# Designs tried in a protein design run: designed miniproteins, single chains, continued (3). Part 79

Each design is a single chain, and the fold is of that chain. pLDDT is the mean over its residues in the fold that is shown.

## One batch from the design tools (miniprotein)

Design m10732
Fold by ESMFold2-Fast:
Structure m10732 (fold): chain A 81 residues (1-81)
Amino acid sequence: SAELKEELLKIIEENIEILKKLLANPKLSDQQKAQYEELIKELETLKEKIEAGELSEEQIRAAVEFVKTLKENLERLLEGL
């Protein structure tokens, strides 16, 4: 649905913003930096696929749950700083 797509796009942007804040930490290991940069690329790719209408309703629903879980995990990491 349009509402699920809008929710998904919003949470993707929120995750990208949190990842960029995490990347601002100068004490990050090279491995952590690479992982966060890769996650941003994956989220940007997902956003493009959603905007292009390439995902089924089932894929959109699964992606919403994934990005919600990711956001909770990233926010916990950010609060630990």
Scores: mean pLDDT 86

Design m10733
Fold by ESMFold2-Fast:
Structure m10733 (fold): chain A 96 residues (1-96)
Amino acid sequence: VSEETREKVREAIRELLEKYGPEALTDENLDRIAKEFGVSRETVRREAQEVLDELAPARIEKIINSSPAKQLVAAYIESLSDPEAAEKIRKAINAP
C-alpha cells in the first residue's frame, strides 16, 4: 500500500465520519472503501480507528462548546465578582 493510497483511504473515512458519525463505520461501508482503493477491509478498519481517535477529541469539544452545559459554565464564570478568580478558572479549563 502506497502512502498516497493510505491518505486517500483516510480522507474517505474522514468524509464518512463528518457526515454520519461513528455509526457509519459498518462492515458494508468499510468493504466499499477497501474495494475502491484495492486494500483489505482490515487495513481500512485500522485507518478508520486511527482517524476516529484523531477526530473524537475535536468533535467532543465542538459538542461541549455548542451545548447548553458549556453556555451554563461560561455564565457562572462571568457571574463571578472577582476577575482574577474568573481568569484562574478559565485557564484551568483550557489547560493542556
Scores: mean pLDDT 69

Design m10734
Fold by ESMFold2-Fast:
Structure m10734 (fold): chain A 90 residues (1-90)
Amino acid sequence: SPVDEKAEALLENVEIQIKKLKEVAKTLSPEDKAKVEELVEKMKELKKDFEEKYPSLSEEEQLKALEEFIKKIEELQDEISEVLERSEEK
């Protein structure tokens, strides 16, 4: 299914981003590191929830779940970007 292929690609990209952000967090102040790690844990929770529910959904429900997952991940990515920008201004 094109939806399944898109979901698998998205999950792989999120996993890659989580790994990169963990490495970036090591270079930050303890305060900024803690905030990035908190947001990364939220990304992991969203990924886990999506992976657990997705196989049981109809194709229509899978599309809606994928759209909601993308939206929530983008919101967390925006928050992480704000922390990283603030860190660079010091």
Scores: mean pLDDT 85

Design m10735
Fold by ESMFold2-Fast:
Structure m10735 (fold): chain A 96 residues (1-96)
Amino acid sequence: MNKEEFFEFLRKQALESGLSEETAEALAKILVEAVEGKEEQFLEAAKAALAGDDERALALGEEIEKEVEPKVLELFKKELLEKGKATEEEVEEYLK
């Protein structure tokens, strides 16, 4: 899967969950950046979960989470500050 396809997939999922178009785009962009080089591993974990292989999905998810979570938090903080949607203090309290 290329970055553009992965971005569109995540954006559509966020929109379907009731997020605004602007928020959905921001979250999709953050996730694409955070999982760069691990898109296939992320998709494999998602496929395992959908197939009901909870043990494999959890193991793959934990491996991704350990490496990706810090990047997601950093990119999310940067995006909120750049968009003026939150103050620096609010972002730091949220990510604490």
Scores: mean pLDDT 66

Design m10736
Fold by ESMFold2-Fast:
Structure m10736 (fold): chain A 81 residues (1-81)
Amino acid sequence: SAAGVERPFREAEELLKRAEETLTKDLPPEEKLRIMEESIEGLERLRAAMRAAGVPPEAYGPIEEALERAKKIKEEFLKKL
């Protein structure tokens, strides 16, 4: 049972999906960047909340992976501007 981590993991997946889907939407570059940054900030807040709750480092994997992927999406987006 992962009581207390299931919700953060699902939220992380939703935040990452938002960043990924934003690349294919017909939005201004500034709005795409804003959504990507909001997704990254959301993931960083989830990681901080899990750390504050005393969740062991081995359980951070999904959050850390989502953060890395979201940051990579932003990096690649900025390279194409």
Scores: mean pLDDT 81

Design m10737
Fold by ESMFold2-Fast:
Structure m10737 (fold): chain A 91 residues (1-91)
Amino acid sequence: SVKEKAQQVINDAREVLKRAEELKEKFKDNPDLTAMAERAIKEARYAIDLAEKGLKEGNETLVNAAQYGVDGAKALVDWLEEQVKKIEEEK
């Protein structure tokens, strides 16, 4: 159902948002990586808003668009987490 899909998208987007906010703090001394974390934060927030609108309107196309936004933000967050590991492994 549209409701079930929207709730899953909102949940996934909130998890991505939390991780992006944690990454922004970890990258405080690197302006380029901080900017990328901020992009993931903005994309996750827009996905939440879009999924909530899709849920309210019963619009599956908006929920699907929100899912694509979450997938993109998640890919960016996953890549940024790999960068953290590489930085932490440098001695």
Scores: mean pLDDT 87

Design m10738
Fold by ESMFold2-Fast:
Structure m10738 (fold): chain A 94 residues (1-94)
Amino acid sequence: SLSEKEALDALKALAHTLIDEILRTSTDPAVRALAEEARARIDRAQTPEEVAAITREFLDRLIALSADDPAFRATIERMRAGFEAAVAEIRAAQ
């Protein structure tokens, strides 16, 4: 069983990995600004629930921002689904 601290650390690591991948694939200044804001908020988060909420908000904002880029939107939607699966797995392990 995962402790709350282990769940928090796992979700922070996952969220940072997703943000790094997005920053690697996008040069859009709006995407970069949202990613840096999300990174700072995740670093300050103290619960797994806060990390999950911040990451969901970030990915949902990226989906909204990518209305004119179907390929990028599809990539973020897949990341969103993968993140939700990982959150469910981590919660089940607690």
Scores: mean pLDDT 87

Design m10739
Fold by ESMFold2-Fast:
Structure m10739 (fold): chain A 69 residues (1-69)
Amino acid sequence: GSPTVNLVALSDLLSALENEEISLDEAKELAKRLLEQGALSKELGEKVLEALEKAKTREEAIEALKELL
């Protein structure tokens, strides 16, 4: 995917978490699907999944994902 597609996918994931539209587990599954669809590059997708796996709360996940923007 292009850098723009990666940023849009990551931004959409962040917005869904910030608006409480998805849980942390749903965010992990969404990130996996975005990686499979090529909306997230392998490098960015792996970093996103690692950030979500290490996060204990939605707030920690949001902060970690913002660092990837």
Scores: mean pLDDT 80

Design m10740
Fold by ESMFold2-Fast:
Structure m10740 (fold): chain A 109 residues (1-109)
Amino acid sequence: IMALLEEAIEAIERGDRERAIALLREVAALTKSPELQLLVQAMILALEGRLDEAIELAEKLEPVIGDELYIKALQILRLLADGDFKSAARVFRELVRELKEKHPELFET
């Protein structure tokens, strides 16, 4: 999971939307975490320009990951939809790091 997430972050940073979507789909297929699956599915929707649907899906994360990490997830979705891929990749690296520290169970395979 982590190697695929790192590759997805790198693809986003390069602006390679097709590669990023493919890697996020692989994460969704391999993860046992419904929360991580929701997060990457929301990011795919944002990459497709479907921001309203991405935000609606991401709302289900708030009760699990808390307000602070949820706000970061929303920032990522907005940046992806706006095409600010470098900022999106930076915030996504930070979110993944914080999720690993507070919710390591989300990354179990």
Scores: mean pLDDT 81

Design m10741
Fold by ESMFold2-Fast:
Structure m10741 (fold): chain A 97 residues (1-97)
Amino acid sequence: MSEKERAAALTAAGILTVASLFVPGSDREQALRDVIAIAEELKKLAEKFGNKEAVEYAQKTIDLAREALERGEVTPEQAKEIADNLLKAGDLLIEAA
């Protein structure tokens, strides 16, 4: 897998995981932990490419997901902000690779 393909796969997985937060009976805490893990892998790719803007978007995704875990709740607006920052990180890495 190319690093561009890996960035695309991680971004898609992250978006699907954020969407799962609103599926009845989903494990929201596990979904948030999975988003953090995905965003940490995107951050590593961003650091490898020297893309500081992508690092910042990935870090914001991590921070927002951690805040949601600490509160034990996530609103649709917060989930959208997590998804938007993750998409921005992914798009920058896909374009750069």
Scores: mean pLDDT 84

Design m10742
Fold by ESMFold2-Fast:
Structure m10742 (fold): chain A 97 residues (1-97)
Amino acid sequence: MEKERKKREVYRRVVEEYEEALERLKKEAVEQKLRFADVVHREEALIDRFRTEVVDELVERLGKEEGLDEESKEEVLAELREMLERERYLFRRVPLP
């Protein structure tokens, strides 16, 4: 009954963490006067790090807080990894419309 709501809440919180990390990277790029190519590389590295490491850690922690079972955590992980692949596509200057 509440499983889908809990899955959505974990998803939302992980997305918020990603958005905060991305905003921090953008501020750092301005402060350090990074070249465009360096900014793109750091954005790609951030997306890859979230997809491979951070998302697993956050879903485990937040999933435990919300009381998700292992199957539900795997479903949230799959959705988050799909979202991060879409984000990577946007940042690569590939036309979407």
Scores: mean pLDDT 77

Design m10743
Fold by ESMFold2-Fast:
Structure m10743 (fold): chain A 85 residues (1-85)
Amino acid sequence: SDDEVLAEMRKVLEEAQKKIDELMEKIKKETDQDEKLKLQSEALQVARDAYDRIVALMDENNATSPEALQILGQAYDLILRVINS
């Protein structure tokens, strides 16, 4: 159902947000510059993977509702958050 698709999309977004928050805390505590860059690259990959998964869920289920587009927008904002950090 549309509600199940939206719930899965929200779960993907929430799990990515939690992982990115964890990585940002690790970056804050890290003193080695090369390790910081690796953690930043990992955070970007997490954000991109979440975006791609949400796009796949939308495509597979023809989910084009305003709610689905809002979740996709929030996933894109995670990518921007990491890039601008």
Scores: mean pLDDT 89

Design m10744
Fold by ESMFold2-Fast:
Structure m10744 (fold): chain A 74 residues (1-74)
Amino acid sequence: MEEKLKLLGEATLKLQEAIDKAAQLSPEARDYVGLAAMASSDVEKFEEYAQKAKDIAPEIGPLLDEALELVKKR
């Protein structure tokens, strides 16, 4: 039980870091990261929105990839 909450917390922190970084780079990239965060229960939609954000701001790619791996472990 504790491990699942820890993974959820880690994924949320990585998504928050990605949103904060994207907001500094591009409003459009930030919006796509926000959509990915809202779709975190749907891996396919998460991957689609994350890819759009990475296409606009490649610098956030590693943070989004880490968040996706944490979401998949749930």
Scores: mean pLDDT 74

Design m10745
Fold by ESMFold2-Fast:
Structure m10745 (fold): chain A 95 residues (1-95)
Amino acid sequence: MTEEERREFERIARELHKEEPELFSAASRALTLFLRDPSALTEEERALVLEALEKLRERALERGNEKVARKVAEMAEAVEARDVERLRALLREIS
C-alpha cells in the first residue's frame, strides 16, 4: 500500500469515527482485544468489528479507493476466520 492509500484509510476512519463514535470506539476496543487474545472476542464484539469494517469498505468504494476497500475486506475475512496472524500482517501493511 502506498503512503497516499494509508492516508486515505486514516482519513476515512476518522470521518466515520466522527459520524458514529459509539460504533467505531466499541469496534476499535474489540479489535484491540482480538489482537491480544483472539479467544476472548465475543460474537457481539466480532459483529461490531465486522460492521465497522463494512462501513469503512463502503466509504472507500464511494471515493473510488478500490485498493483500500480490498484491504478492509481482507481484514474482515481475517476477523470472521479469527485469524489473528493474518490480521496482524494486514495491519502492518497500513502502518
Scores: mean pLDDT 82

Design m10746
Fold by ESMFold2-Fast:
Structure m10746 (fold): chain A 63 residues (1-63)
Amino acid sequence: SEAERQRRIAEAQAAVDGTPEDVARLMAKLLTVEQIEKAAERNKGSPIEPYLREEAEKLKKEA
C-alpha cells in the first residue's frame, strides 16, 4: 500500500539523516496527538516508535 511505502521511506530517511528522537520531535510540532499515535502504530518495532509515543504523551499532558 502507499501508506506502507511512505512508512518505509520515513524509516530509511530517519536512519541516514537525523536521529529518530529529532524526527519524532519535529512530527510533534506538525501533527495532532491522534496522528502521532497512528504514526507510532505504523512504525511499531522501529527505533522511532518509543520517541513518537513519548511526544504523544507530552502533548496529552499539555492538553
Scores: mean pLDDT 72

Design m10747
Fold by ESMFold2-Fast:
Structure m10747 (fold): chain A 57 residues (1-57)
Amino acid sequence: GDELIREIAKKAVETGKNSLEVAQTAIELGKKAGLSDAERQLAAQLAATEFVKKQRE
């Protein structure tokens, strides 16, 4: 569960151009991977957070 959410978030960060696009990509990847609605939202939040952190570093 948790490892898959982290992998999806990481992949979304690599493909997105902004935090909203990254979050949307994480939701779509999670949907294809069979994640629940709650897990998709968690992946989207994690991806957006990691993207913003990377931009500030």
Scores: mean pLDDT 79

Design m10748
Fold by ESMFold2-Fast:
Structure m10748 (fold): chain A 91 residues (1-91)
Amino acid sequence: SLEEQLEKLVKLAQENASNKEKANAYLDQFIALARPPLRDYLRRVRGLDDAQVDRRVALYEGLVRVELDLWQGADKAEVEERVRALVEEYR
C-alpha cells in the first residue's frame, strides 16, 4: 500500500541519516509519493483553493526537510526556529 511505502521510506531515511546522499534520496522519494494524495486531500476534503493547497504543500514539504536535518544532528534550537519561520511564511 501507499502507507506502507511511505513508512518504509521514512525508516530508510532515518536508518541512513548519517549518509546524507542516501537519506536525501529516500526523503525525495517520500515527498514525491506523498505530494499527489496530500494535494487531493487538501483540495477535496479540506476545501482549499489551488493557492492555499500550494502554500500548505510547501509548508509540509519544508517541515519534512527540517525533520531530516534534525535526524542528521542539527541543533534543536535552530530546528525550532526554522519550523517557526516556515509556519509564519506559509500560514
Scores: mean pLDDT 84

Design m10749
Fold by ESMFold2-Fast:
Structure m10749 (fold): chain A 94 residues (1-94)
Amino acid sequence: MVEEKIELLREIVLEEMNEFLGVEESAGLGDLSPEQAAVAQEVMQFLLRAEGLLEKNPEASLEEVLEEVLSRAKDPRVQAFLRRVLERVRERLS
């Protein structure tokens, strides 16, 4: 169901966000730099777009939707983040 795909996407994005923000020694997140905050904000905007695409096209795979939003990302850091999310989705759906 679409709700299951959206929930899985949210879980994976949050996992990758925690790793991307560089939890050094895994004690928690340090203070975010303005650059890290900007990347996080853009990633959240792409997440919302991906959710909207899944709602409009329930038959679409998470991989297909993530490839679509990745193709529209212009910031290399956001592209790297989305590629990591796509890799995690592929691992979960294997």
Scores: mean pLDDT 73

Design m10750
Fold by ESMFold2-Fast:
Formats: sequence, structure tokens, C-alpha cells
Structure m10750 (fold): chain A 105 residues (1-105)
Amino acid sequence: NSSLIRQKILEEQQQKKLKEDAKNFLKEEIEYAKKLLEELELPEEYRKRAQEYIDLAEKYLKEGKLSEAAISLNLAYQTLLQGIEDEAERQALQQEILERVRKSS
């Protein structure tokens, strides 16, 4: 069935584009997380933990493990947020992260 073959080719092309878009988004978000780690005043334990998750996200991204990279990046963001003692600053950063994710969708 030529129709089914055509649909599979289109699905493969769409999947390749989605994977590349996701990879590019993850690269940009890892760089943003690194910037936050440098700019935020965090307790040493949160700074170290966030760095470890950022390093894992970069490793998984290089290995093509996009889902694992995204999970590690999310854990980095959660660690950065938990390290912020001021509730208003924490909420502002959380909204900024959510807006970044929303714009990628």
C-alpha cells in the first residue's frame, strides 16, 4: 500500500525533526541552568547537587539519551529552586522556567 509507505516516511521525517528540536532545546536549557548556577546565591550543598545534575544532563545529551537528559535537567532546576531561601525569588524563577518550557512547546 503506497499510502501507508508515504505515511511512514512522513512520520520518520517528523520524528527526526522533533528529536533535533528537543536536542536543541535541551542544549539551550542546560546553558541556562549553568547561568543560574553561576548567578544564584545558593548554599554549597545545593550548588554541588545542581552541578552534578547539570553534568549528568550534558552526558546524557551527548549520548543521545534525550529523556534521561531532560530528567536530569529537571532535577537540576528543582535543586536550584530548593536552594533559594526567599519565597518570592523562588516563585519568580519557577515561573521563568515554566515560561521557557511553554515557549518550546
Scores: mean pLDDT 83

Design m10751
Fold by ESMFold2-Fast:
Structure m10751 (fold): chain A 97 residues (1-97)
Amino acid sequence: MTEELKENVKKILEAYLEEGVLSEEEYKKLIELIEKSNSKDIARIFEALSRGEKDIEKIIEYVKNTKLSDEELEEIKEIVEDLVKSLEEAKELKEKI
C-alpha cells in the first residue's frame, strides 16, 4: 500500500534528521512532498535521497523526468522495509546495551 511505503520512508527521513544528514527545513519539505505523492513518486524520492540529493527542487525534477516500473517499485519497497528494520534494530541494540 502507498501508506506503508509512505510511513517507512518517513521513518528513514526521521533517522536522517536525528543523525544530522537533513536539516529541520529539508526534513519538513520532504515530508510534505511525500504526503502528497503516489507510491512510484515516493520510491523515486527515496532513490534520489539514497544518491545524496537533498535539494527539493532537484528531487521534484528527478521524479518528473524518470519512469518507474512496477517491478522497480516492488524492489524499492523491499529495500525501504529492510532499511527501516535495520535502523530499528540498531536503535534497540544501542538503548539496551
Scores: mean pLDDT 78

Design m10752
Fold by ESMFold2-Fast:
Structure m10752 (fold): chain A 90 residues (1-90)
Amino acid sequence: SLPKPKLLVPLRKVNGFYVEAYYDEKRDTVIVTAIDFNEKGLQWVTVELNKKGELVYEQHSGPDADPETLERLRQIAYEEAKKVIEELKK
């Protein structure tokens, strides 16, 4: 069986959005999802960065998502992923 990604940062609220982070040992990457859950619906961005901070993969909520909210979620996910990568180097 494929090992499940390791939870590094449990679901928490950052700058009004929910964020969680996982480490994928097989790919040697950090996976961060930033989530905006509000009365208008659910929007999210997932980014996967390698240990060099390079983007490997990005996915977001569907085509009806607000572009400004998606860009903010992307920024939060990237910022958290970079912080997690730096913590893993310590």
Scores: mean pLDDT 77

Design m10753
Fold by ESMFold2-Fast:
Structure m10753 (fold): chain A 79 residues (1-79)
Amino acid sequence: GLDELIERAETGSMEEAKEAVIELAKMLGDKRGNVTYAIGQILRAIGIALDGEIAGDPEAAKARLVEMAREIAREIREL
């Protein structure tokens, strides 16, 4: 469920947080019938993770991904 994806983002690696955001974005996109939104969020998550690796700050990137996961989960709960 949503809480398990948020927990994975919070307790896992930056890569796991990125994957959680991607799964949540797909869920929200499917529920809204909006694949463009899902693609946009997926690309954003990939960009954040890549920036974290290149800049050598995966913990800062992870914090941003966790924030995205919480925001997307909040939007799903509102549906």
Scores: mean pLDDT 83

Design m10754
Fold by ESMFold2-Fast:
Structure m10754 (fold): chain A 81 residues (1-81)
Amino acid sequence: RPLSPEEVERLVRNAAFAVMRAYLEGFDPEKVLNAIVNAFRERYGDEVAERVREALQKAIEEYKTNPEEAKARVDQELAER
């Protein structure tokens, strides 16, 4: 079953937090991204995995460009209820 846009957005946010934590802990964020994308591909199919991959690649690019601003944005999204 295709995931709803809301389900995909939630998965992307959770995955972005995992990538951010890995980056802060000194792990390779690309390896974490690939592991998450591969898991989503097996479970939800290629289209969902590709959308998650694009969002995570964009998040990593933002971390490289302005890591403090990207972290603040992710932290704020985590605080949303």
Scores: mean pLDDT 71

Design m10755
Fold by ESMFold2-Fast:
Structure m10755 (fold): chain A 70 residues (1-70)
Amino acid sequence: HHHMSKEEIEKQIEKAKKLVEEYNKMRDELVDAATSGRMTDEELAEMARKILEKEGEVRKAISLLNQYKN
């Protein structure tokens, strides 16, 4: 049987799903703001940095879930 608890796996799945949702929402907001011209260059740059950070977290969460499939 697995040494990783069901709770740990479930938490990782929830975290990955939430991060993906947040990432997609942030990207959609950035695209909309950029195309509408509502945000300054500084605000767009800040949003882009946050999106890159979120992408990294998504990749790490997915990597951990994939490790379960060893």
Scores: mean pLDDT 78

Design m10756
Fold by ESMFold2-Fast:
Structure m10756 (fold): chain A 80 residues (1-80)
Amino acid sequence: RPGLAELFLQPPKVTKVKPGDVIEVTVEGAGRALVLIMDEKGRPVAGAEADVPPGQSATIRLTVPEGVKEAMALVIFEHD
């Protein structure tokens, strides 16, 4: 995709979580943050995104759905 070489991307971070857990992620800088909760089959079951203005932070909170046996939290932050 045009402009990808100009993006400052952080590697995705994956954390195993349990149903009913509350995941809190704080991100800083200028860019876009995406948090996804994936079930045991790798399906996204919850997600939130936030645009982070320069010099500010954003906190994203997600609750892991009760209908999954095992879940993974994936956090992605990209700069524009």
Scores: mean pLDDT 67

Design m10757
Fold by ESMFold2-Fast:
Parts: C-alpha cells; structure tokens; sequence
Structure m10757 (fold): chain A 109 residues (1-109)
C-alpha cells in the first residue's frame, strides 16, 4: 500500500505467520486445519513470486492430508508441488521426489 517494498514485506510476514499456524496445528494433530494454513501460505508465496516456497507449502499441505488419511487430497497437493517445483530451477530434485511419492501412495491403494 504505502511503499511496494513495505507491502511485499507485509505479505511475506503474513505467509510466515500462516506457516507457523500450520506447523502448530500439525503438531496438535489438527491435520486438515494445518493443510488449509499451508495452502493459504502457498498462495501468498506464489503471489509474491516465490514459486519454490509456494511448492514447499503445497508439499506440507500434502503431508498433512496424508497424516489425516485423506490420500486423494495428499496426492492432489503433491502433484501441485511436483509441477511447481519442476517449473523452478532450484526445485528439480524435489519434483522428482514427489513424483515417486505420488506413485508409492497410488500403488498402496
């Protein structure tokens, strides 16, 4: 709002707060609520141009859905994370990792 950089830091702080809330909910076993916080953080990181961190948040949401026993939601989030990691130079290895994790979960079902 005021300065573009100040607005950027405000949104980055909000993304960090959502990550912290997600971590706290996950630690309490509130996995679906944790996943929702990670997904909100992913959208903020994406809007800020941080594709790698957005993908990390989507992967965390996938992990939370997996812990909740919601394997379809977990696979969907891992696919989003895989595709986003594959779109950034620093994420290539993570994209391969999540591709294999998706295959393992699908094979177990």
Amino acid sequence: MREEFDAFLEQLTRASQLLAQGNALDAKGDYKAAAAKYEQAAELFRALGFGFFSAVMLANAGDSYYKAGDYDAAIAKYREARDLFGSVPEGKGFAQYFDEEIKKIEAEK
Scores: mean pLDDT 85

Design m10758
Fold by ESMFold2-Fast:
Structure m10758 (fold): chain A 103 residues (1-103)
Amino acid sequence: SQQQIEALKNRFNETVETLLSKIADDKELVDELKEEVSRFNEKLESMSPQEQLNVLRKLEDSLRKIADQLSEIADKNPKLSEKEINRQMAILFIETLKELLKG
């Protein structure tokens, strides 16, 4: 439904705002994230409501995978600060947006 799509879009926007806040001192990464989010939103708006719902649900699944990848990265790199973990999270999120645009 439109309400389900709006709820998922709102959650996506909240995730983007949270990531932007966490990387706010990395201007280059902030700009890259904003550009990829813009590209993702443009593609999403070209989709039917059902296609939008499917893509947004795949995005949520991918966020879980990112959490798992970050746990592995943290384990392999014990000197990583929270700031660097947040940076890696943003990079993986950008890669996920690019991957979803391909399929």
Scores: mean pLDDT 84

Design m10759
Fold by ESMFold2-Fast:
Structure m10759 (fold): chain A 100 residues (1-100)
Amino acid sequence: SAVDLVLEFARRHAELFEEIEKHLSEEERKKFSDEVSKLEMQAYYYALQGDLDALIAALERLRELYRKYKEESKDEKARELLEEMIRLVEETIRRVKELK
């Protein structure tokens, strides 16, 4: 189900997110955490509603957020972790599209 996919995504995402936060300043961590949490909560809400198009759109916004943070980052390890997050989001989008 879409809920199961989002919960699996959230579990894997949390591990990468904790590691990325260690490579950010306190101010960057707060902003990044707030933006990511908002989109992740929206994705979960849309999964609960069965709105797969809205879920995909929320995940695509999350992917674009990670692309922006990757382009702006001067930390090579942060860039690698953000690339892993981008791949995780893209795989999740693919799996959600298969539910249509």
Scores: mean pLDDT 86

Design m10760
Fold by ESMFold2-Fast:
Structure m10760 (fold): chain A 61 residues (1-61)
Amino acid sequence: MEHGRKAGEAAGDDGATAAAIAIGQGWSLEEAARFAARVGGVSLEDALRGAEYARKAAPQA
Protein backbone atom coordinates (compact mmCIF):
# COMPACT_ATOMS: atom_id res chain seq x y z
CA MET A 1 0.00 0.00 0.00
CA GLU A 2 2.83 2.35 -0.88
CA HIS A 3 1.28 4.25 -3.80
CA GLY A 4 -2.25 4.74 -2.43
CA ARG A 5 -3.77 2.94 -5.43
CA LYS A 6 -4.54 -0.16 -3.37
CA ALA A 7 -6.07 1.99 -0.63
CA GLY A 8 -8.92 3.05 -2.88
CA GLU A 9 -9.50 -0.49 -4.14
CA ALA A 10 -9.33 -1.94 -0.62
CA ALA A 11 -11.78 0.67 0.67
CA GLY A 12 -14.26 -0.32 -2.04
CA ASP A 13 -13.86 -4.02 -1.29
CA ASP A 14 -14.23 -3.50 2.47
CA GLY A 15 -17.28 -1.33 1.91
CA ALA A 16 -18.94 -3.91 -0.34
CA THR A 17 -18.25 -6.69 2.17
CA ALA A 18 -19.60 -4.61 5.07
CA ALA A 19 -22.74 -3.75 3.08
CA ALA A 20 -23.35 -7.42 2.22
CA ILE A 21 -23.01 -8.43 5.88
CA ALA A 22 -25.36 -5.68 7.08
CA ILE A 23 -27.99 -6.53 4.45
CA GLY A 24 -27.68 -10.21 5.37
CA GLN A 25 -28.41 -9.21 8.97
CA GLY A 26 -31.63 -7.52 7.86
CA TRP A 27 -30.41 -3.92 7.96
CA SER A 28 -32.03 -1.32 5.71
CA LEU A 29 -30.21 -0.27 2.55
CA GLU A 30 -29.43 3.14 4.08
CA GLU A 31 -28.10 1.65 7.33
CA ALA A 32 -26.00 -0.86 5.39
CA ALA A 33 -24.61 1.98 3.26
CA ARG A 34 -23.76 4.11 6.32
CA PHE A 35 -22.05 1.11 7.96
CA ALA A 36 -20.12 0.34 4.76
CA ALA A 37 -19.00 3.96 4.43
CA ARG A 38 -17.67 3.91 7.99
CA VAL A 39 -15.92 0.53 7.62
CA GLY A 40 -14.59 0.95 4.08
CA GLY A 41 -13.66 4.60 4.39
CA VAL A 42 -15.69 5.46 1.26
CA SER A 43 -18.24 8.18 0.63
CA LEU A 44 -21.86 7.53 1.57
CA GLU A 45 -22.82 7.70 -2.12
CA ASP A 46 -20.26 5.03 -3.09
CA ALA A 47 -21.35 2.91 -0.12
CA LEU A 48 -24.99 3.21 -1.17
CA ARG A 49 -24.09 1.94 -4.67
CA GLY A 50 -22.21 -0.96 -3.10
CA ALA A 51 -25.10 -1.73 -0.75
CA GLU A 52 -27.55 -1.81 -3.66
CA TYR A 53 -25.25 -4.22 -5.52
CA ALA A 54 -24.82 -6.38 -2.41
CA ARG A 55 -28.61 -6.46 -1.91
CA LYS A 56 -29.02 -8.07 -5.34
CA ALA A 57 -26.28 -10.61 -4.54
CA ALA A 58 -27.36 -11.20 -0.93
CA PRO A 59 -27.62 -14.85 0.20
CA GLN A 60 -31.15 -16.25 0.16
CA ALA A 61 -31.21 -16.95 3.89
Scores: mean pLDDT 62

Design m10761
Fold by ESMFold2-Fast:
Structure m10761 (fold): chain A 86 residues (1-86)
Amino acid sequence: MDKKKFEELAKEIEKKIKELEEAIKKGAEKEEIDKIIEELSKLVEEASPYVAKLKDDPEVAKRVKELVARAQELVGKYLGVEPPVR
């Protein structure tokens, strides 16, 4: 049931993306945000073999693109909002 396993992991990834978005909006500490990013990275690694197996499934490809775009947007927004000035 590779597609079902992918959907379960995709749901967890989506939940972590929302958690990251909330943490950024609330101005959470860098350590807390970094931990969420680390957890998100681990979920992506767990999903990777299922994505590879399902690469020819257009619905899976769309879902992956959507999650990647959302994660990249949040990370880019976080980096743009964080002003490391000396």
Scores: mean pLDDT 75

Design m10762
Fold by ESMFold2-Fast:
Structure m10762 (fold): chain A 89 residues (1-89)
Amino acid sequence: DRVKKLAEEAIRYVKQGKYDKAAEVVSQLSDEEREKLFKESVEILETYSGKDPKKTEDAENLLIALHYASEPEKSKEIREKLEELKKKS
């Protein structure tokens, strides 16, 4: 699956602190594919925070990649949602 491979690659770049490369990888996805990954990552954080550290870490790193790949308004939305979810953990 192309979307899954790109998401996994973006997560690896975020773990390396290569946010520009993570953003480049995610930029290959359509707006619909990015929105789906955003919603799925939010659901993972809401469901598994404090229960599965690896799953939540991957979801957080994917949201960071999406944040850096996005236009300013969408980037702010993603950042605010990530900060909200971290406060509830």
Scores: mean pLDDT 83

Design m10763
Fold by ESMFold2-Fast:
Structure m10763 (fold): chain A 80 residues (1-80)
Amino acid sequence: SSATDALKEALEKVKKAKSGEEALKAISEILNKETDVSAQIGLGSAMVAAAVGISLGDDKFAIEMAAKALENSLKNPPTF
């Protein structure tokens, strides 16, 4: 499904990110091209998680929390 593919792509890029800002940018670029509402919700959740980590000055925490948000969305896809 497009939702699953977008979340998997975002998770792969987040895991390869070297900073919280790079992780946030990767998620944002995928979200900007996404038309599936369930995927938009999952990607948006990951962006919020990354932003919280960035605000704390912790790149590792930003990347880890964004990855966890994406993994949770993959296990429990938002249904409409």
Scores: mean pLDDT 82

Design m10764
Fold by ESMFold2-Fast:
Structure m10764 (fold): chain A 81 residues (1-81)
Amino acid sequence: MTPLEKEAQELAKRASEILAEIEEHSKDEEKLEEVRRLGERMDELLRKFGESEDEEERREILEEMKRIVEKMEEILREEKE
């Protein structure tokens, strides 16, 4: 795997872990809906990353994936305090 491919896989794995944890413990329907939407966006970005042959496009997708993980981690922190 290239370094970018490895980073994309690690970001997707982290997003999946956060989604699973929030779904298991949260009773807040609004938080659940928000995290599910972010998870769906992550899956879309991971697919676009895999379909791209352009290094610059891959980097842009990776930056958006990082922003999604950061937002998901913020939601997780708010849920756990």
Scores: mean pLDDT 81

